# Ledger of designs, part 4: designed miniproteins, single chains, continued (5)

Each design is a single chain, and the fold is of that chain. pLDDT is the mean over its residues in the fold that is shown.

## One batch from the design tools (miniprotein)

Design m16113
Fold by ESMFold2-Fast:
Structure m16113 (fold): chain A 101 residues (1-101)
Amino acid sequence: MEARLRALAEELAGSPVEEAAARLATLYAQGWSPAELAEILRLALEAGLLSEEEVERIGRLFGLLVGGHSAEELRALGYSEEEIAAVERARAIRAERLAAA
């Protein structure tokens, strides 16, 4: 597991924040726990692969992607259509995985 977590940390560090957040949301939809996902980000931060600011940005977007707010609620709160679309994509992935189970 540790070697895979390190490989994922390196993958996330080489990716734009939005792609990194979408990758974590995909892992979450595949049954990865929030604690395991947090460990990936912690390893990236400790290795100097991601800054604290980048970790915070990825975590915030991931939280929006999986948090449970509707698109209408996020729009009312002033989130961008890009952020709302990312949340909708994460919701679709989760629904697809649940339907396949």
Scores: mean pLDDT 75

Design m16114
Fold by ESMFold2-Fast:
Structure m16114 (fold): chain A 93 residues (1-93)
Amino acid sequence: SEERSRQLARDIVAQLEAGAKKALEERFGVDVSAISLGAAVYLMLLLEHGRVDNIPAFLKREALSPEELEQVLRILEKAGVPQEVIDAVRSLL
């Protein structure tokens, strides 16, 4: 059933989203309270797969608030992301 498959996908996403903010907080030691669950999941995936060049475009598309962007900047600094990527994210403030 397509409906059952969609429900299972939603349940999996909800579990991943619930864990993503906690995983980011524990890994980087930064406040993630303002970051949305979806943004936290996608940011974690980009960092895990080394696709850091895609982060500024993602954050701009999602139209994150200044408070969310500041918390993301703290994560990127702790993760050792290249300065060029950090500067691109900072330009969104």
Scores: mean pLDDT 77

Design m16115
Fold by ESMFold2-Fast:
Structure m16115 (fold): chain A 55 residues (1-55)
Amino acid sequence: EGREHQLELAYERLAKVSGISPEEIREKLTDEEVLQKILELFGRPGREGARALAA
């Protein structure tokens, strides 16, 4: 039911983290790839995701 909303939030979060526009991310990644990255980085809140981005 909320898949579109979840996708929009995922693109916005990934754009904020990477400093790239959501439109650029849409061109480079598929919806599934974006959701997978968000789940890995933010789905389970923990410093591990932040460490991966900082590395």
Scores: mean pLDDT 67

Design m16116
Fold by ESMFold2-Fast:
Structure m16116 (fold): chain A 82 residues (1-82)
Amino acid sequence: MLGADIIDQDFQWVIAAAIPGGPADRAGLQAGDIIIALDGQPIRNLDTQLAKYQPGQTITLTVQRDGQILSYQVTLGSQPLA
């Protein structure tokens, strides 16, 4: 779990909000960041690609912010019980 609300906006995976103190917030991700790659792999389907990882694993997210390409290391959290 990234600890962020992610929306499909103009065929892009955009962070709508980072949960305060969550994995994405702790990594430095912000609302408006566009996720373009996960561990160097282009984003085809974020949920399917994230499902290959376990809670506690650290992943590298590549995002676009204000026309810049930035990389952040995110330590995944546990998924909430549904």
Scores: mean pLDDT 73

Design m16117
Fold by ESMFold2-Fast:
Structure m16117 (fold): chain A 67 residues (1-67)
Amino acid sequence: MKELHIELAESAERLGDAAEKRGDYLRAAQLYRLAGEHYRLAGDEERAEEMFRRSEEAEERHRRQLE
């Protein structure tokens, strides 16, 4: 179970990185949040916190695109 959550988190993180590189910050934020949730379920609080931080940064970048 924990291994599956790590695999899902890593996949979401990679997709988030790709979205961020395209400037799709809304999609990146959603994917980083998903990755953080799965890292948390796997017991990796440090990586979960990092993903949630990246999600918040992406949300702010998305907001700036709308200004």
Scores: mean pLDDT 86

Design m16118
Fold by ESMFold2-Fast:
Structure m16118 (fold): chain A 62 residues (1-62)
Amino acid sequence: SSMRQQQKQQAIDQSIDAHEEISGETLSDEEKQKLKETMQKVIANGEKEVAEQKALAAKKQA
């Protein structure tokens, strides 16, 4: 399995924990699920954009 998948899950878990500390309340299961879905989409989109920009930068220098 990809080490990046484990890092994504860790980042999501840490984000949920930080959100609970900032809000001062424990998130409901529904709120945690929505946050996980949002974070997964944001991370996936960000990785795709970074990979695309890196490829374009490499071609621009070649």
Scores: mean pLDDT 73

Design m16119
Fold by ESMFold2-Fast:
Structure m16119 (fold): chain A 68 residues (1-68)
Amino acid sequence: MEADEILQALEDKYPLPPELRELVERFLRGEMTEQELIDYLKEKLGYSEEEARALVAGLREMIADVRR
């Protein structure tokens, strides 16, 4: 399944900030693991570990919803 199709469907249903859009695209392409995404959110975007994990969990639910 094309990463761009999932990303577009996510943007239509759940408006994403530009920084999160780029990270979601990389994650969907398999260029980034969940742990790497958490680390990036903490190091580059200033999220706490709890906030980053909650965001990734929410993202997984959104992706699952869009894929089904």
Scores: mean pLDDT 74

Design m16120
Fold by ESMFold2-Fast:
Structure m16120 (fold): chain A 59 residues (1-59)
Amino acid sequence: SGREERRKIMEEVIKIHDEAMEIYKKTGDREKAYEYLSEKLIELNKEIKEKREKEKKLE
């Protein structure tokens, strides 16, 4: 369901944020952690957009 999909997206966002925080704790490099966060969030957003665009072309 759409509700389940939104929940999974939220969980992925939280996971990505937690992973970025872990990188910062391990490396002390805020920029490296931020780059990881940005890359993963952009990737997630792109996957969501591609899925929606594909569905739109079928409808």
Scores: mean pLDDT 79

Design m16121
Fold by ESMFold2-Fast:
Structure m16121 (fold): chain A 92 residues (1-92)
Amino acid sequence: GEASIEAARAGLRGAEAGLEGAETGNVADGVGGALAGIGAIEHARITGAGEAGLEGGRGGLKGGLGGVRGNVEEAREGLREAERGLAAAEAA
C-alpha cells in the first residue's frame, strides 16, 4: 500500500544520508539519517504500513548509525536493507 512505500522511501533517504555521512566524516548527516530511519519506523507502525515499510525504516536507522560511526560498510548494509524494503513495498 501507499503507506508502506512512503515509509520505505523515508527509510531509504535516511540510509542515503547515513552513507554520505560515513563517506565524508560528517556525523550530522549520520544523525539525520538515523532520526529519519526512526521516523520511518514510527510512521510504518502508526499507519500499519507492514513489514516492507518497517524494513525500509530499519535500513535507514542502520545506515544513519553507520554514518555516526564513520563506518561505510555498516552504512551500505543499511542502504541495501532500505532498498529491499522499498522493493518489497512496491511489489505488494
Scores: mean pLDDT 86

Design m16122
Fold by ESMFold2-Fast:
Structure m16122 (fold): chain A 75 residues (1-75)
Amino acid sequence: NAKEKNEEGRKLFEEGKLEEAIKLYEEAIKLDPNYAEAWYNLGLVYEAMGKKEEAEFYYNLALKLDPNFEEAKKA
């Protein structure tokens, strides 16, 4: 399910496997497009890749899906 894909993605991200983490987060989002945490985690991967503008886009999308999702705020 979406939560399992999100957790697998987080593990790959922690291992530095950024491209593989993206694939799993995208699978989580495909299963549940309203899964704010998966969108936020995509932002974290893009930020780790130095793609700050893409990261900010995903963080803002996570906040739009869940306005109380504090982890989506970069500050």
Scores: mean pLDDT 80

Design m16123
Fold by ESMFold2-Fast:
Structure m16123 (fold): chain A 68 residues (1-68)
Amino acid sequence: DLEEKVKRIREALLKKGLSEEEAEEIVKLQLEIERLHEEARAGKVEEATKKAQELLRKAAKELAEKAK
């Protein structure tokens, strides 16, 4: 299940020393991307892909700032 996969990612991030807030932020992004990916598969490919790309870029930038 998608939610179990997301839960495993969260636990792995916490074990690596990330804060609960940081892990939750990454988990939320992952879940949103998966959601958009499913919409793309259902026929809204272009719109969902564009939104996923924008979310990924924004989160990557914020994570890079937190990671030095």
Scores: mean pLDDT 72

Design m16124
Fold by ESMFold2-Fast:
Order: structure tokens, then sequence, then C-alpha cells
Structure m16124 (fold): chain A 80 residues (1-80)
């Protein structure tokens, strides 16, 4: 539980940092490829198909990233 929450927070922090470093606004969406890179940097194993997408099927919102992260961390914990 605590480790899961910490991992999700790390993923969200990395996404916020990515947006700031690339001059994007706080409401900016990221690509699926960028989301995969964020998960990799956070040390979370994830497949492209695990990423929840906005209704357009192409971009990842901060909420989509949060929900994807929570599901991935819970899955890893259940397999531990």
Amino acid sequence: MEEEIATVRRIIDLAVRYREENGLGPGAYISVDTALEIFREAGVEIERSDILLKADGKTVSLLDLYETAARAVQRQAAEA
C-alpha cells in the first residue's frame, strides 16, 4: 500500500517534471511513448497496451497516467 502510493507519486512527479522541462502547460497531454519512458524511469514494468488513453486514443492525460500507474503497481504487488 505505502510502496504503491509512493511509486504512483513518483510517476506523476516525473510527468510534471517532463512537462516543465519541455515548456508544456500544466494541462498538457503526453504521448504514449513518453508515458512508457516515464514508467521505465520510475522502474515500473508496463506494456503499451496497459496505458489508459484519452477518448482520442492517442494522448495520455495526468489522470490516465495516474490510473495506469495504480493498476500496474497493484498488479506487481499481487504477483509478489
Scores: mean pLDDT 72

Design m16125
Fold by ESMFold2-Fast:
Structure m16125 (fold): chain A 89 residues (1-89)
Amino acid sequence: SAAAAEAAARAQGLANAKALVQKADQAYKEGKMSEEELQAYIDKVLAELRALRETYPDDAEVQELIAGVKAAIAKVTGKPVSEIEAQIA
């Protein structure tokens, strides 16, 4: 169904966002990516999280997946999760 395809696309998008943040962090730590390039990747992910929050504000599963991505960004940036939350509010 369209609803099942949409749910699968959301889950895949969030998994990809988390993986991209983790890969960007690893590349940065290995000297293969600049701080500016890392920030650009994080900014793209934050924009995607904002869109998902606006579209699915009451979806507990989506919110849990978003929380996982926020935790990954917080760990990579050294910022508290509350600051990352403010950036996607």
Scores: mean pLDDT 78

Design m16126
Fold by ESMFold2-Fast:
Structure m16126 (fold): chain A 68 residues (1-68)
Amino acid sequence: SRQAAVNAMRERLSAEAGVPLAELRAVSSLEAQRLATLRLLEAAGVPQEILDLVAARDPRAEALLQAV
């Protein structure tokens, strides 16, 4: 089912990004992916200014991430 696939995605994101599963379950599937992505980028040492642009969905974020 779609719900089972979404739940499996949240469990995988929790395991890979280290975000508590309860937090990912409290938000939409799109927001869960966004939170996990921000956590992974932070763990990889991406500067906070670039993380803020990613969080704001700023189109400059992709070009800056490729430059790092």
Scores: mean pLDDT 75

Design m16127
Fold by ESMFold2-Fast:
Structure m16127 (fold): chain A 94 residues (1-94)
Amino acid sequence: MLSEAQIHAIVVAASDEIAAFLAANPDLDPLETRRTAGRILGEILRITQESARQGLSLEELRERLEAFVATLPERWRPLARRIVDIALETVAAS
């Protein structure tokens, strides 16, 4: 299972990426964009926590996260990929 420190590190880094995405997409409604970005972050955290709970390898975690990113509309994939990279780096550093 992810530690609280690992979850906190992912959330802080992801918040910076979400802020950058909001600035890059001024045509989107800020509230709906934050809500969607929050759901993407939540799902990445859920997959990462569940994979750690099951004792999955880093490569198996990467495959699950990449499968999730592939389900998203094209516009959201760059943000999701950056959050995935943050999650993978946090797990690998442990």
Scores: mean pLDDT 86

Design m16128
Fold by ESMFold2-Fast:
Structure m16128 (fold): chain A 80 residues (1-80)
Amino acid sequence: SKEEAEALLREALRLALEGKYDEALELFKKALELGASDELVERVVLQVYQSGQKELAEKLLEIVEEKNPELAEKIREALK
C-alpha cells in the first residue's frame, strides 16, 4: 500500500542517518517494490543527499534507475 511504502521510506531514512546503510538499502528496495510514489522516492533521495550521505544517495539512485530510469534522471537533474 501507499501508506506502507511511505512508512518504509521514512524508516530507511532514519536508518541511513544512524549509519545502518545496508538495512536502509533493503527497506528502500522494499518500498519501491510496493509502488512508492515518485514524489516520495525523490524526496527521500534528496534528503539523504542533503544530510551529507552523498555516496548512499548515489546507491539509492542506482536502485531507482533499475526500476524507473526516467525518475532517476529527474532526481539527478534536481541534485545539480
Scores: mean pLDDT 84

Design m16129
Fold by ESMFold2-Fast:
Order: sequence, then structure tokens, then C-alpha cells
Structure m16129 (fold): chain A 79 residues (1-79)
Amino acid sequence: SAELAFARGLQYMAQGRYEEAAAEFEAAIRLDPSFAEAWTNLGRAYAKLGRLEEAREAYERALALDPSNEEARANLAKL
């Protein structure tokens, strides 16, 4: 499920395993492209990897899906 992939992504983020985290968030998004929180966390994983343009695109997509997403807004502002 999208939620299971998302949960695994969060676990990899906690371990500093950002490539595996990104892959899990990408899997969550393939299952549910409207999963705004998965887009936010994909942006965070990309930012940790230095993939700053991909991080920006992920945060912008999260905000397009949920304009009230304060986490995506704050993280986008810090890029």
C-alpha cells in the first residue's frame, strides 16, 4: 500500500538512508499520486541527497495538492 511504502520511507529517513527513503516515497506516490505528505518527504529526502531542484519540484507538488501543508512550505523556503 501507499501508506506502507510511506512508513518504510520514514524509517529509512530516520536511519540516514536517503536513497532508500526516496525510493519508498516514489513507490508511495506511484500508488497514490495525491499523497501530499509523501511528496513533502520525497522533497526532504532529495534535499538530504543534494538533489535540490528535485526537492523543490517535490515540495511544489505537495503544496499544489495541499496548500495548507506548513511542512512543505517551510522546507521549500529553506532551499
Scores: mean pLDDT 91

Design m16130
Fold by ESMFold2-Fast:
Structure m16130 (fold): chain A 55 residues (1-55)
Amino acid sequence: SEAARRARYRADAEAAREAAKELREEYKKDPSNVATYAAAKILEIAAEIEEELAE
C-alpha cells in the first residue's frame, strides 16, 4: 500500500540519519579519513530524499 511505502521511507530516513551521526563521531576520532565524512554526507542526503518521498 502507499501508506506502507511512506512508512518505509520514514523508517529508512531515521536509520540513515542515525548511521550518519555515528559516522560523524568516527570522523571526529580520525579526521584524516575523508571517506568516513563523505559516507556521512551521502547518508544525510539519502535521508532528505527519503523524507521528501514519504510525503
Scores: mean pLDDT 88

Design m16131
Fold by ESMFold2-Fast:
Structure m16131 (fold): chain A 98 residues (1-98)
Amino acid sequence: MTSAIAGLVEQAIEEAKKYEKEGNFDEAGRIYLAVGRYYEKQGKYDLAADYFEKAGISYEKAGNLEKAREAFQHSADAYEKAGNTEKAELSRKKAEEL
């Protein structure tokens, strides 16, 4: 059943924020990455990029630098597709610094 996908995405975002508050940054990063991929598939590149960036920040706080780098690279690519070159460059720089 696919009838509640929009509600599931909103619930996932709420759960990710809860995991961030609890210090479970790996789980928060995993959820944000999935949300970013969902919006990317819908062509909502600005929104996808924002969630990939949140995933990168969460993985960085978790000490998972490999996944943080991957998430920031996805964010940069999504910002480029959205036409936001400045934010794309910032996300790419964050990936390089990890």
Scores: mean pLDDT 85

Design m16132
Fold by ESMFold2-Fast:
Structure m16132 (fold): chain A 98 residues (1-98)
Amino acid sequence: DEETVAEIERILEKTVAGFEEALAKGDSFDAEVYAALFIMNVAIAKRIAGKLSPEARRRIYELVSEHAERLAQAAKAAGLTPLSEELQRIADEMRAMA
């Protein structure tokens, strides 16, 4: 379980970093691609979490919530309102499940 949680954390962190870098460069297309990859990784993480211990599952939901919140704030600052709202919803939903 620990190895799986660590792998999910690495994937989420890389996706968030890619999104933030794309926004910093003014690359809206790359930013949308990284946001889509993040949402896909959230779906995968939820599926995997259901197969793990309750402790590992809670940690995955915490990690997803934290990273989704960070992305939502970055998207909001960049004026990407619909994306920010979707990411904030994911953050709130995952936080409630943790």
Scores: mean pLDDT 86

Design m16133
Fold by ESMFold2-Fast:
Structure m16133 (fold): chain A 56 residues (1-56)
Amino acid sequence: SAQDQLNALAAEMRKEVEKVVEEGKKEGWSKEELEERLRELTEKYVAKAEEIKAAA
């Protein structure tokens, strides 16, 4: 179902966010660089969620 796909997408996004934050800490990214990377990630997952909803 579309809801199952959205739930899976949300779980995937959460793991990706955690990974990006951990990489940023290890690599010494600035707050601005981390925020930009997280914004790009959010936009990607929002677009995917919209595709799932449109296809439902």
Scores: mean pLDDT 83

Design m16134
Fold by ESMFold2-Fast:
Structure m16134 (fold): chain A 110 residues (1-110)
Amino acid sequence: DPDKQRAIALLEELVALYKEKYQLSPEAEEWLNQVLADQKAEIAAGDAASYAAAYQILLDVLNGKLTPDQIEAMALALVADGDSADPAVRAAIATAIVLLEKEGHTLTKF
């Protein structure tokens, strides 16, 4: 399944980038490796397109391709969409907001 292979590739890239960007303890790396295994199983059982979109958002934040203003705009769009919003994309945007705040960015709309 090409969509599942793409989602897994994006997830592996995200995990690798996370390990490079944040100096993780051995315990944190072991936990992250377990999360990688668990997410691969969920991709195999779930909607690969939703997972791919979620991982792309997180990668773009970590690579500096999405600004805090762009993430705020995406979050506001999800609030407008309400219960119809993709849960994986919603979770990715929430994670992106937390990552941006930890990096010292001021979020003015939340």
Scores: mean pLDDT 69

Design m16135
Fold by ESMFold2-Fast:
Structure m16135 (fold): chain A 72 residues (1-72)
Amino acid sequence: QLSPAELEALRQEGLQLAAQVQSAARQSSTLTEELTTLLKQAGVTGDINEPEKLQKALQVSREFLQKLQEQQ
């Protein structure tokens, strides 16, 4: 169970991370497809309105960005 403040903080982090992911994905349709596949495997599709799904989306997106950084 998350407090309203914790949920809002998680939502804000998600929006910031989504912007970073979109920026990275703009470089390639392949990157966009890979991210979409990872999110689907994590059970996250389209609208994220549940704390658990939001946390999974954040984790998957963060790991994806980290992987891209390592491949530099």
Scores: mean pLDDT 66

Design m16136
Fold by ESMFold2-Fast:
Structure m16136 (fold): chain A 88 residues (1-88)
Amino acid sequence: AVAERAKKEKDAYIAEMEQVVTDTTQQLIAIDPSWQPLADQLRKQARQTIKAIDDLGKKKGATKAAEAAKRALDSAKGAGKLAIQRAQ
C-alpha cells in the first residue's frame, strides 16, 4: 500500500518533470534557435536525474525515490523559469 502509493507518486513527479523540461526547451527554441545547446543540455540532465532516481529507488526504496523525484520536479520548475527569463 505505502510502497505502491510512493511508486505512483514517483512516476507522477517524473512525468511532470519531463513535461516541464519539454515545455522549457520548446519555449527556449521558440525564443531563439541559438538556445538549442542549452535545450539539449537540459534534456540530458533530466535523463540523468531520472536514472539516478530509479537507482535510488532500487537501493533505498520507493519513498526515498518519490522524495527525490519531487525535489527534482521543483528544481526543474525553478531552473526553467530562470532560463526562459534569461532568454527573453
Scores: mean pLDDT 85

Design m16137
Fold by ESMFold2-Fast:
Structure m16137 (fold): chain A 63 residues (1-63)
Amino acid sequence: VSEEVKEAQMLVIEAMKEGVTYEDIAKSLGTSVSFARALMAALIGEGKVEEVREILEKARALK
């Protein structure tokens, strides 16, 4: 879990460095920024690396 959690956190950090925002994530999911933040925190905490990656790829496409 700790290894997967670190990998998921790194994916978010790299995406943010590229200019992806939680507004972009929320838009890609059709939800609010508050919900997007909560969902991403849960997925990261659970080490759901592939789900985090897929969401970030969708957000990058909308940027």
Scores: mean pLDDT 83

Design m16138
Fold by ESMFold2-Fast:
Structure m16138 (fold): chain A 68 residues (1-68)
Amino acid sequence: MLSDEEAYEKALEIISRFFEELRANPDIDVDALRERTLAEVKEALPDHPDIQAAVEAILTAYAEERRA
């Protein structure tokens, strides 16, 4: 099991890659990227539901804002 510190660092890496990919590919399907990123977080951090929820909230807020 990852420590809270390791889980936090891993979540930041995953979020950073999400935003990097969005910047590199303006035509990317944001919903598909969000789904993929959330799956990666759940696989990497299965014992950290609070961090999973925080990442999901961030990705969902961004996807909603991009639709507006």
Scores: mean pLDDT 78

Design m16139
Fold by ESMFold2-Fast:
Structure m16139 (fold): chain A 61 residues (1-61)
Amino acid sequence: QTELNQALVKAANLAIKLLEAGASDEEVRATVREHLKDVPGVTDAHVDAIVESAKALVDLA
């Protein structure tokens, strides 16, 4: 229940910080993938969802 959810929350916060700092979508995706690479149950769909959600929050604010 806990390790996956904790990793996803940390990755989402990291994505938001990187976007606010002016990182590109590609840089954010690469960093999120690297952060989650050793977390069991994570797929590319999780990475995409995190990046797109973070991007929407930053760009639409």
Scores: mean pLDDT 77

Design m16140
Fold by ESMFold2-Fast:
Structure m16140 (fold): chain A 112 residues (1-112)
Amino acid sequence: VRQLTQSPAAVTVKEGSTATLTFTASEPLTSSDVIAWLFQAPGKEPEVVLVNGTQLVPGVSSRIQGSVDLSKGVSTLTLSNVTAADTGTYYAQLLGEAPGSWGNGSKLTVVA
């Protein structure tokens, strides 16, 4: 199982700006790896927002975009035109692996 390191651990951004969150895997990713990004709003359960690092879950805001660099083991979640509703913790996960495949989380706070 690979270790996923997420950065930044915490970030505060102004409403209407762009937030960029990344994870780096301890080993390169392969085309067989299934990458998920999850969002947890305060007081709620985590929900999947991106599958395979680039595919939006139906009903999720189109302001969210994902990218993956397999050889570098890096995935990026970008939120454009952020709103207060984007405030929460974002988690990266490799699906189909043991529980140790979760990232450490990135906390996003959006201020007016």
Scores: mean pLDDT 81

Design m16141
Fold by ESMFold2-Fast:
Structure m16141 (fold): chain A 110 residues (1-110)
Amino acid sequence: INQLKQPEKIEGEIGGEIIIEQEGDENTIGSNNVSWFIQKPGEEPQLIIYNNNKRPEGIDERFSGSKEGTKAKLKIKDLKPEDNGIYYNQAYDNKDKQIVFGPGTLLTVK
């Protein structure tokens, strides 16, 4: 079972920018496309980014993704209070043949 690593928490200011980095290995992020989700209190998890850098319909252009080697990044610009939540990276694990999630990063916007 592969472990994905991301920061436990990150803080940003309204109108500012943050980057959440996810680290994996060659069997996870290094070999597969990643997705990003937000979990907000009282809401279902929402897909924000898929295939490393693509947005579903209805997701604001302030959200962007990238992947380099074994590292994936979620970038959020022009931060708003509604961006508060826990952000999860999802990858596929080639070794264990399963979907894996990172531990989540709590974003607090002030």
Scores: mean pLDDT 84

Design m16142
Fold by ESMFold2-Fast:
Structure m16142 (fold): chain A 86 residues (1-86)
Amino acid sequence: MDRETLLAETEVALKLMQGALLERIADRYLSQGKIDEAKKFYEEAKKVYEEALKLAREHSDNPGLQRLAKIAEEKIKELEEKIKEL
């Protein structure tokens, strides 16, 4: 693994973790009945996952980044459905 690939994997992983933290914040607001705040944080989480997906797809020949791209795609789909239900 070269430095560029390692940095890309690290950045994608960090963005996936950031997205997960934003989802957790949104879930807490939703549990408190703060729907507007929850929606804002879900939309922010989706944006971060979309950034992760874009970066992972730039290295489409790397199996690790392909796996991370799949995770990001599934998270984006889950959030789109959740936001539609709010």
Scores: mean pLDDT 86

Design m16143
Fold by ESMFold2-Fast:
Structure m16143 (fold): chain A 92 residues (1-92)
Amino acid sequence: SEEIEKAIEILKEALKKVEKAKTLEEALEIALEAIRKAKEVTKDEKAIRELEIAEGMILLAYGIGKLLNDDKFGIEMIKKILKKLIETLESL
């Protein structure tokens, strides 16, 4: 699907930006904005569900990173979530 391919490209660009993020807050903002944009380019119900699950997981990763006072851990979790989301969408 061309719509899913566009969503994947948005998420791949976000992953590159998260790699360069200096704070957990920057990584969170980049990831949530990418999910928002990805949701705007697709009407595929399975893709939207996976995007919503990933959004919840990213928010949880942010919360855990803040609780542990470990921005690096939180950023690495957000990166892993985005990578898995991209792999999942590529399988659709």
Scores: mean pLDDT 91

Design m16144
Fold by ESMFold2-Fast:
Structure m16144 (fold): chain A 94 residues (1-94)
Amino acid sequence: MTKTSELITELSNLAGKSLEEAKKFLKSLSHQELIDIILELARRGGKSEEELKELEKLLKKLSKQDRVNLILEFLQGTLLSDIFEKIKELAKKK
């Protein structure tokens, strides 16, 4: 298992117990670890390597708090398509 896949597994386990614990865990992660989690979720959702490279550029324009909130919304059942639209809109504002 990659380090990113292990982080996603731990995050899913924490979210199953408490969203507050999941949020605390996400806040402890680096900027790159948060980006890597979103990219791995997008890869699992069927995004191509070209789409992942463009998504990474957009994610780098976001704040750490925006990245944390996006992952939390996904854990609460928000569709990946809605998460991607939100990333594009947030990147336009920054």
Scores: mean pLDDT 80

Design m16145
Fold by ESMFold2-Fast:
Structure m16145 (fold): chain A 98 residues (1-98)
Amino acid sequence: APALREAAAIPDREALLDYLVERGLITQEQRDAILNAKTPQERLDEANDVRLSIQAYFHKQNPDLPAAKTSDGRLVYALPPEVSELVRQIHIQLAADG
């Protein structure tokens, strides 16, 4: 949780993405995809992929956490409420139109 708490405290999108790459929570390609998104929908889609990568990273550190499969085949991990809220805050910052 420390890395997620630190990430959620970063108010700048580019600095937040740089931090997530440095900590190994996402790839450089995922960072670049969000920064190069041309439409709000593209940014939302890439932000959703980043959110799933962060959840997968957390699940690797705690493999006892259950996972559910979405209708499109993506995995969603059951996270503790505090961790889920931090991931939600990060997602909102990355998906923001401004």
Scores: mean pLDDT 76

Design m16146
Fold by ESMFold2-Fast:
Structure m16146 (fold): chain A 76 residues (1-76)
Amino acid sequence: AVLKVKFPDGSVEEFDVSTVEGLIALVLDLIGLEIETGKEVSLVTEDGRVITTLDELEAAARAGRTLTLVLKPAPK
């Protein structure tokens, strides 16, 4: 299942979260963005819910949902 992720620059990228390679690619992109910006990165659904588990990520991909990347200040 392919997950669509909207980045802060407005670009949309696709990740195959049904594969280990696709999951690693997504995680590395999120970590890279956190390092570059110094902010926490969150994946948010269209209804404003934060994705916190792999099961939620796979469910969003199977539903054909687009997740939005949100940058927020790092916790203390």
Scores: mean pLDDT 75

Design m16147
Fold by ESMFold2-Fast:
Structure m16147 (fold): chain A 89 residues (1-89)
Amino acid sequence: PLYKITVTATFETAEAARRGAAEAQQWAESQPQVVGVEVLVDEERSVARIGLLVEASLEEAERLAKELQQFLESLPGVLSVEVKVEKVS
């Protein structure tokens, strides 16, 4: 089954958001279950939005979402990280 993981990370600065987005993309590209990655940076709001399309079980998708959330929360300048997992069917 396919799952969509959407992450919205808010940073202290636009530079931190760009760095966080790049780090998240590299992390996602290293995951074998990830079949699609989309990264958007809103420099005005210092927000990075990461969308992953994952071909995995629900348990695996939830684990990947948690790992990505923890990874982003470890980055310098992060203020908040919100994660959503939904089935694409």
Scores: mean pLDDT 88

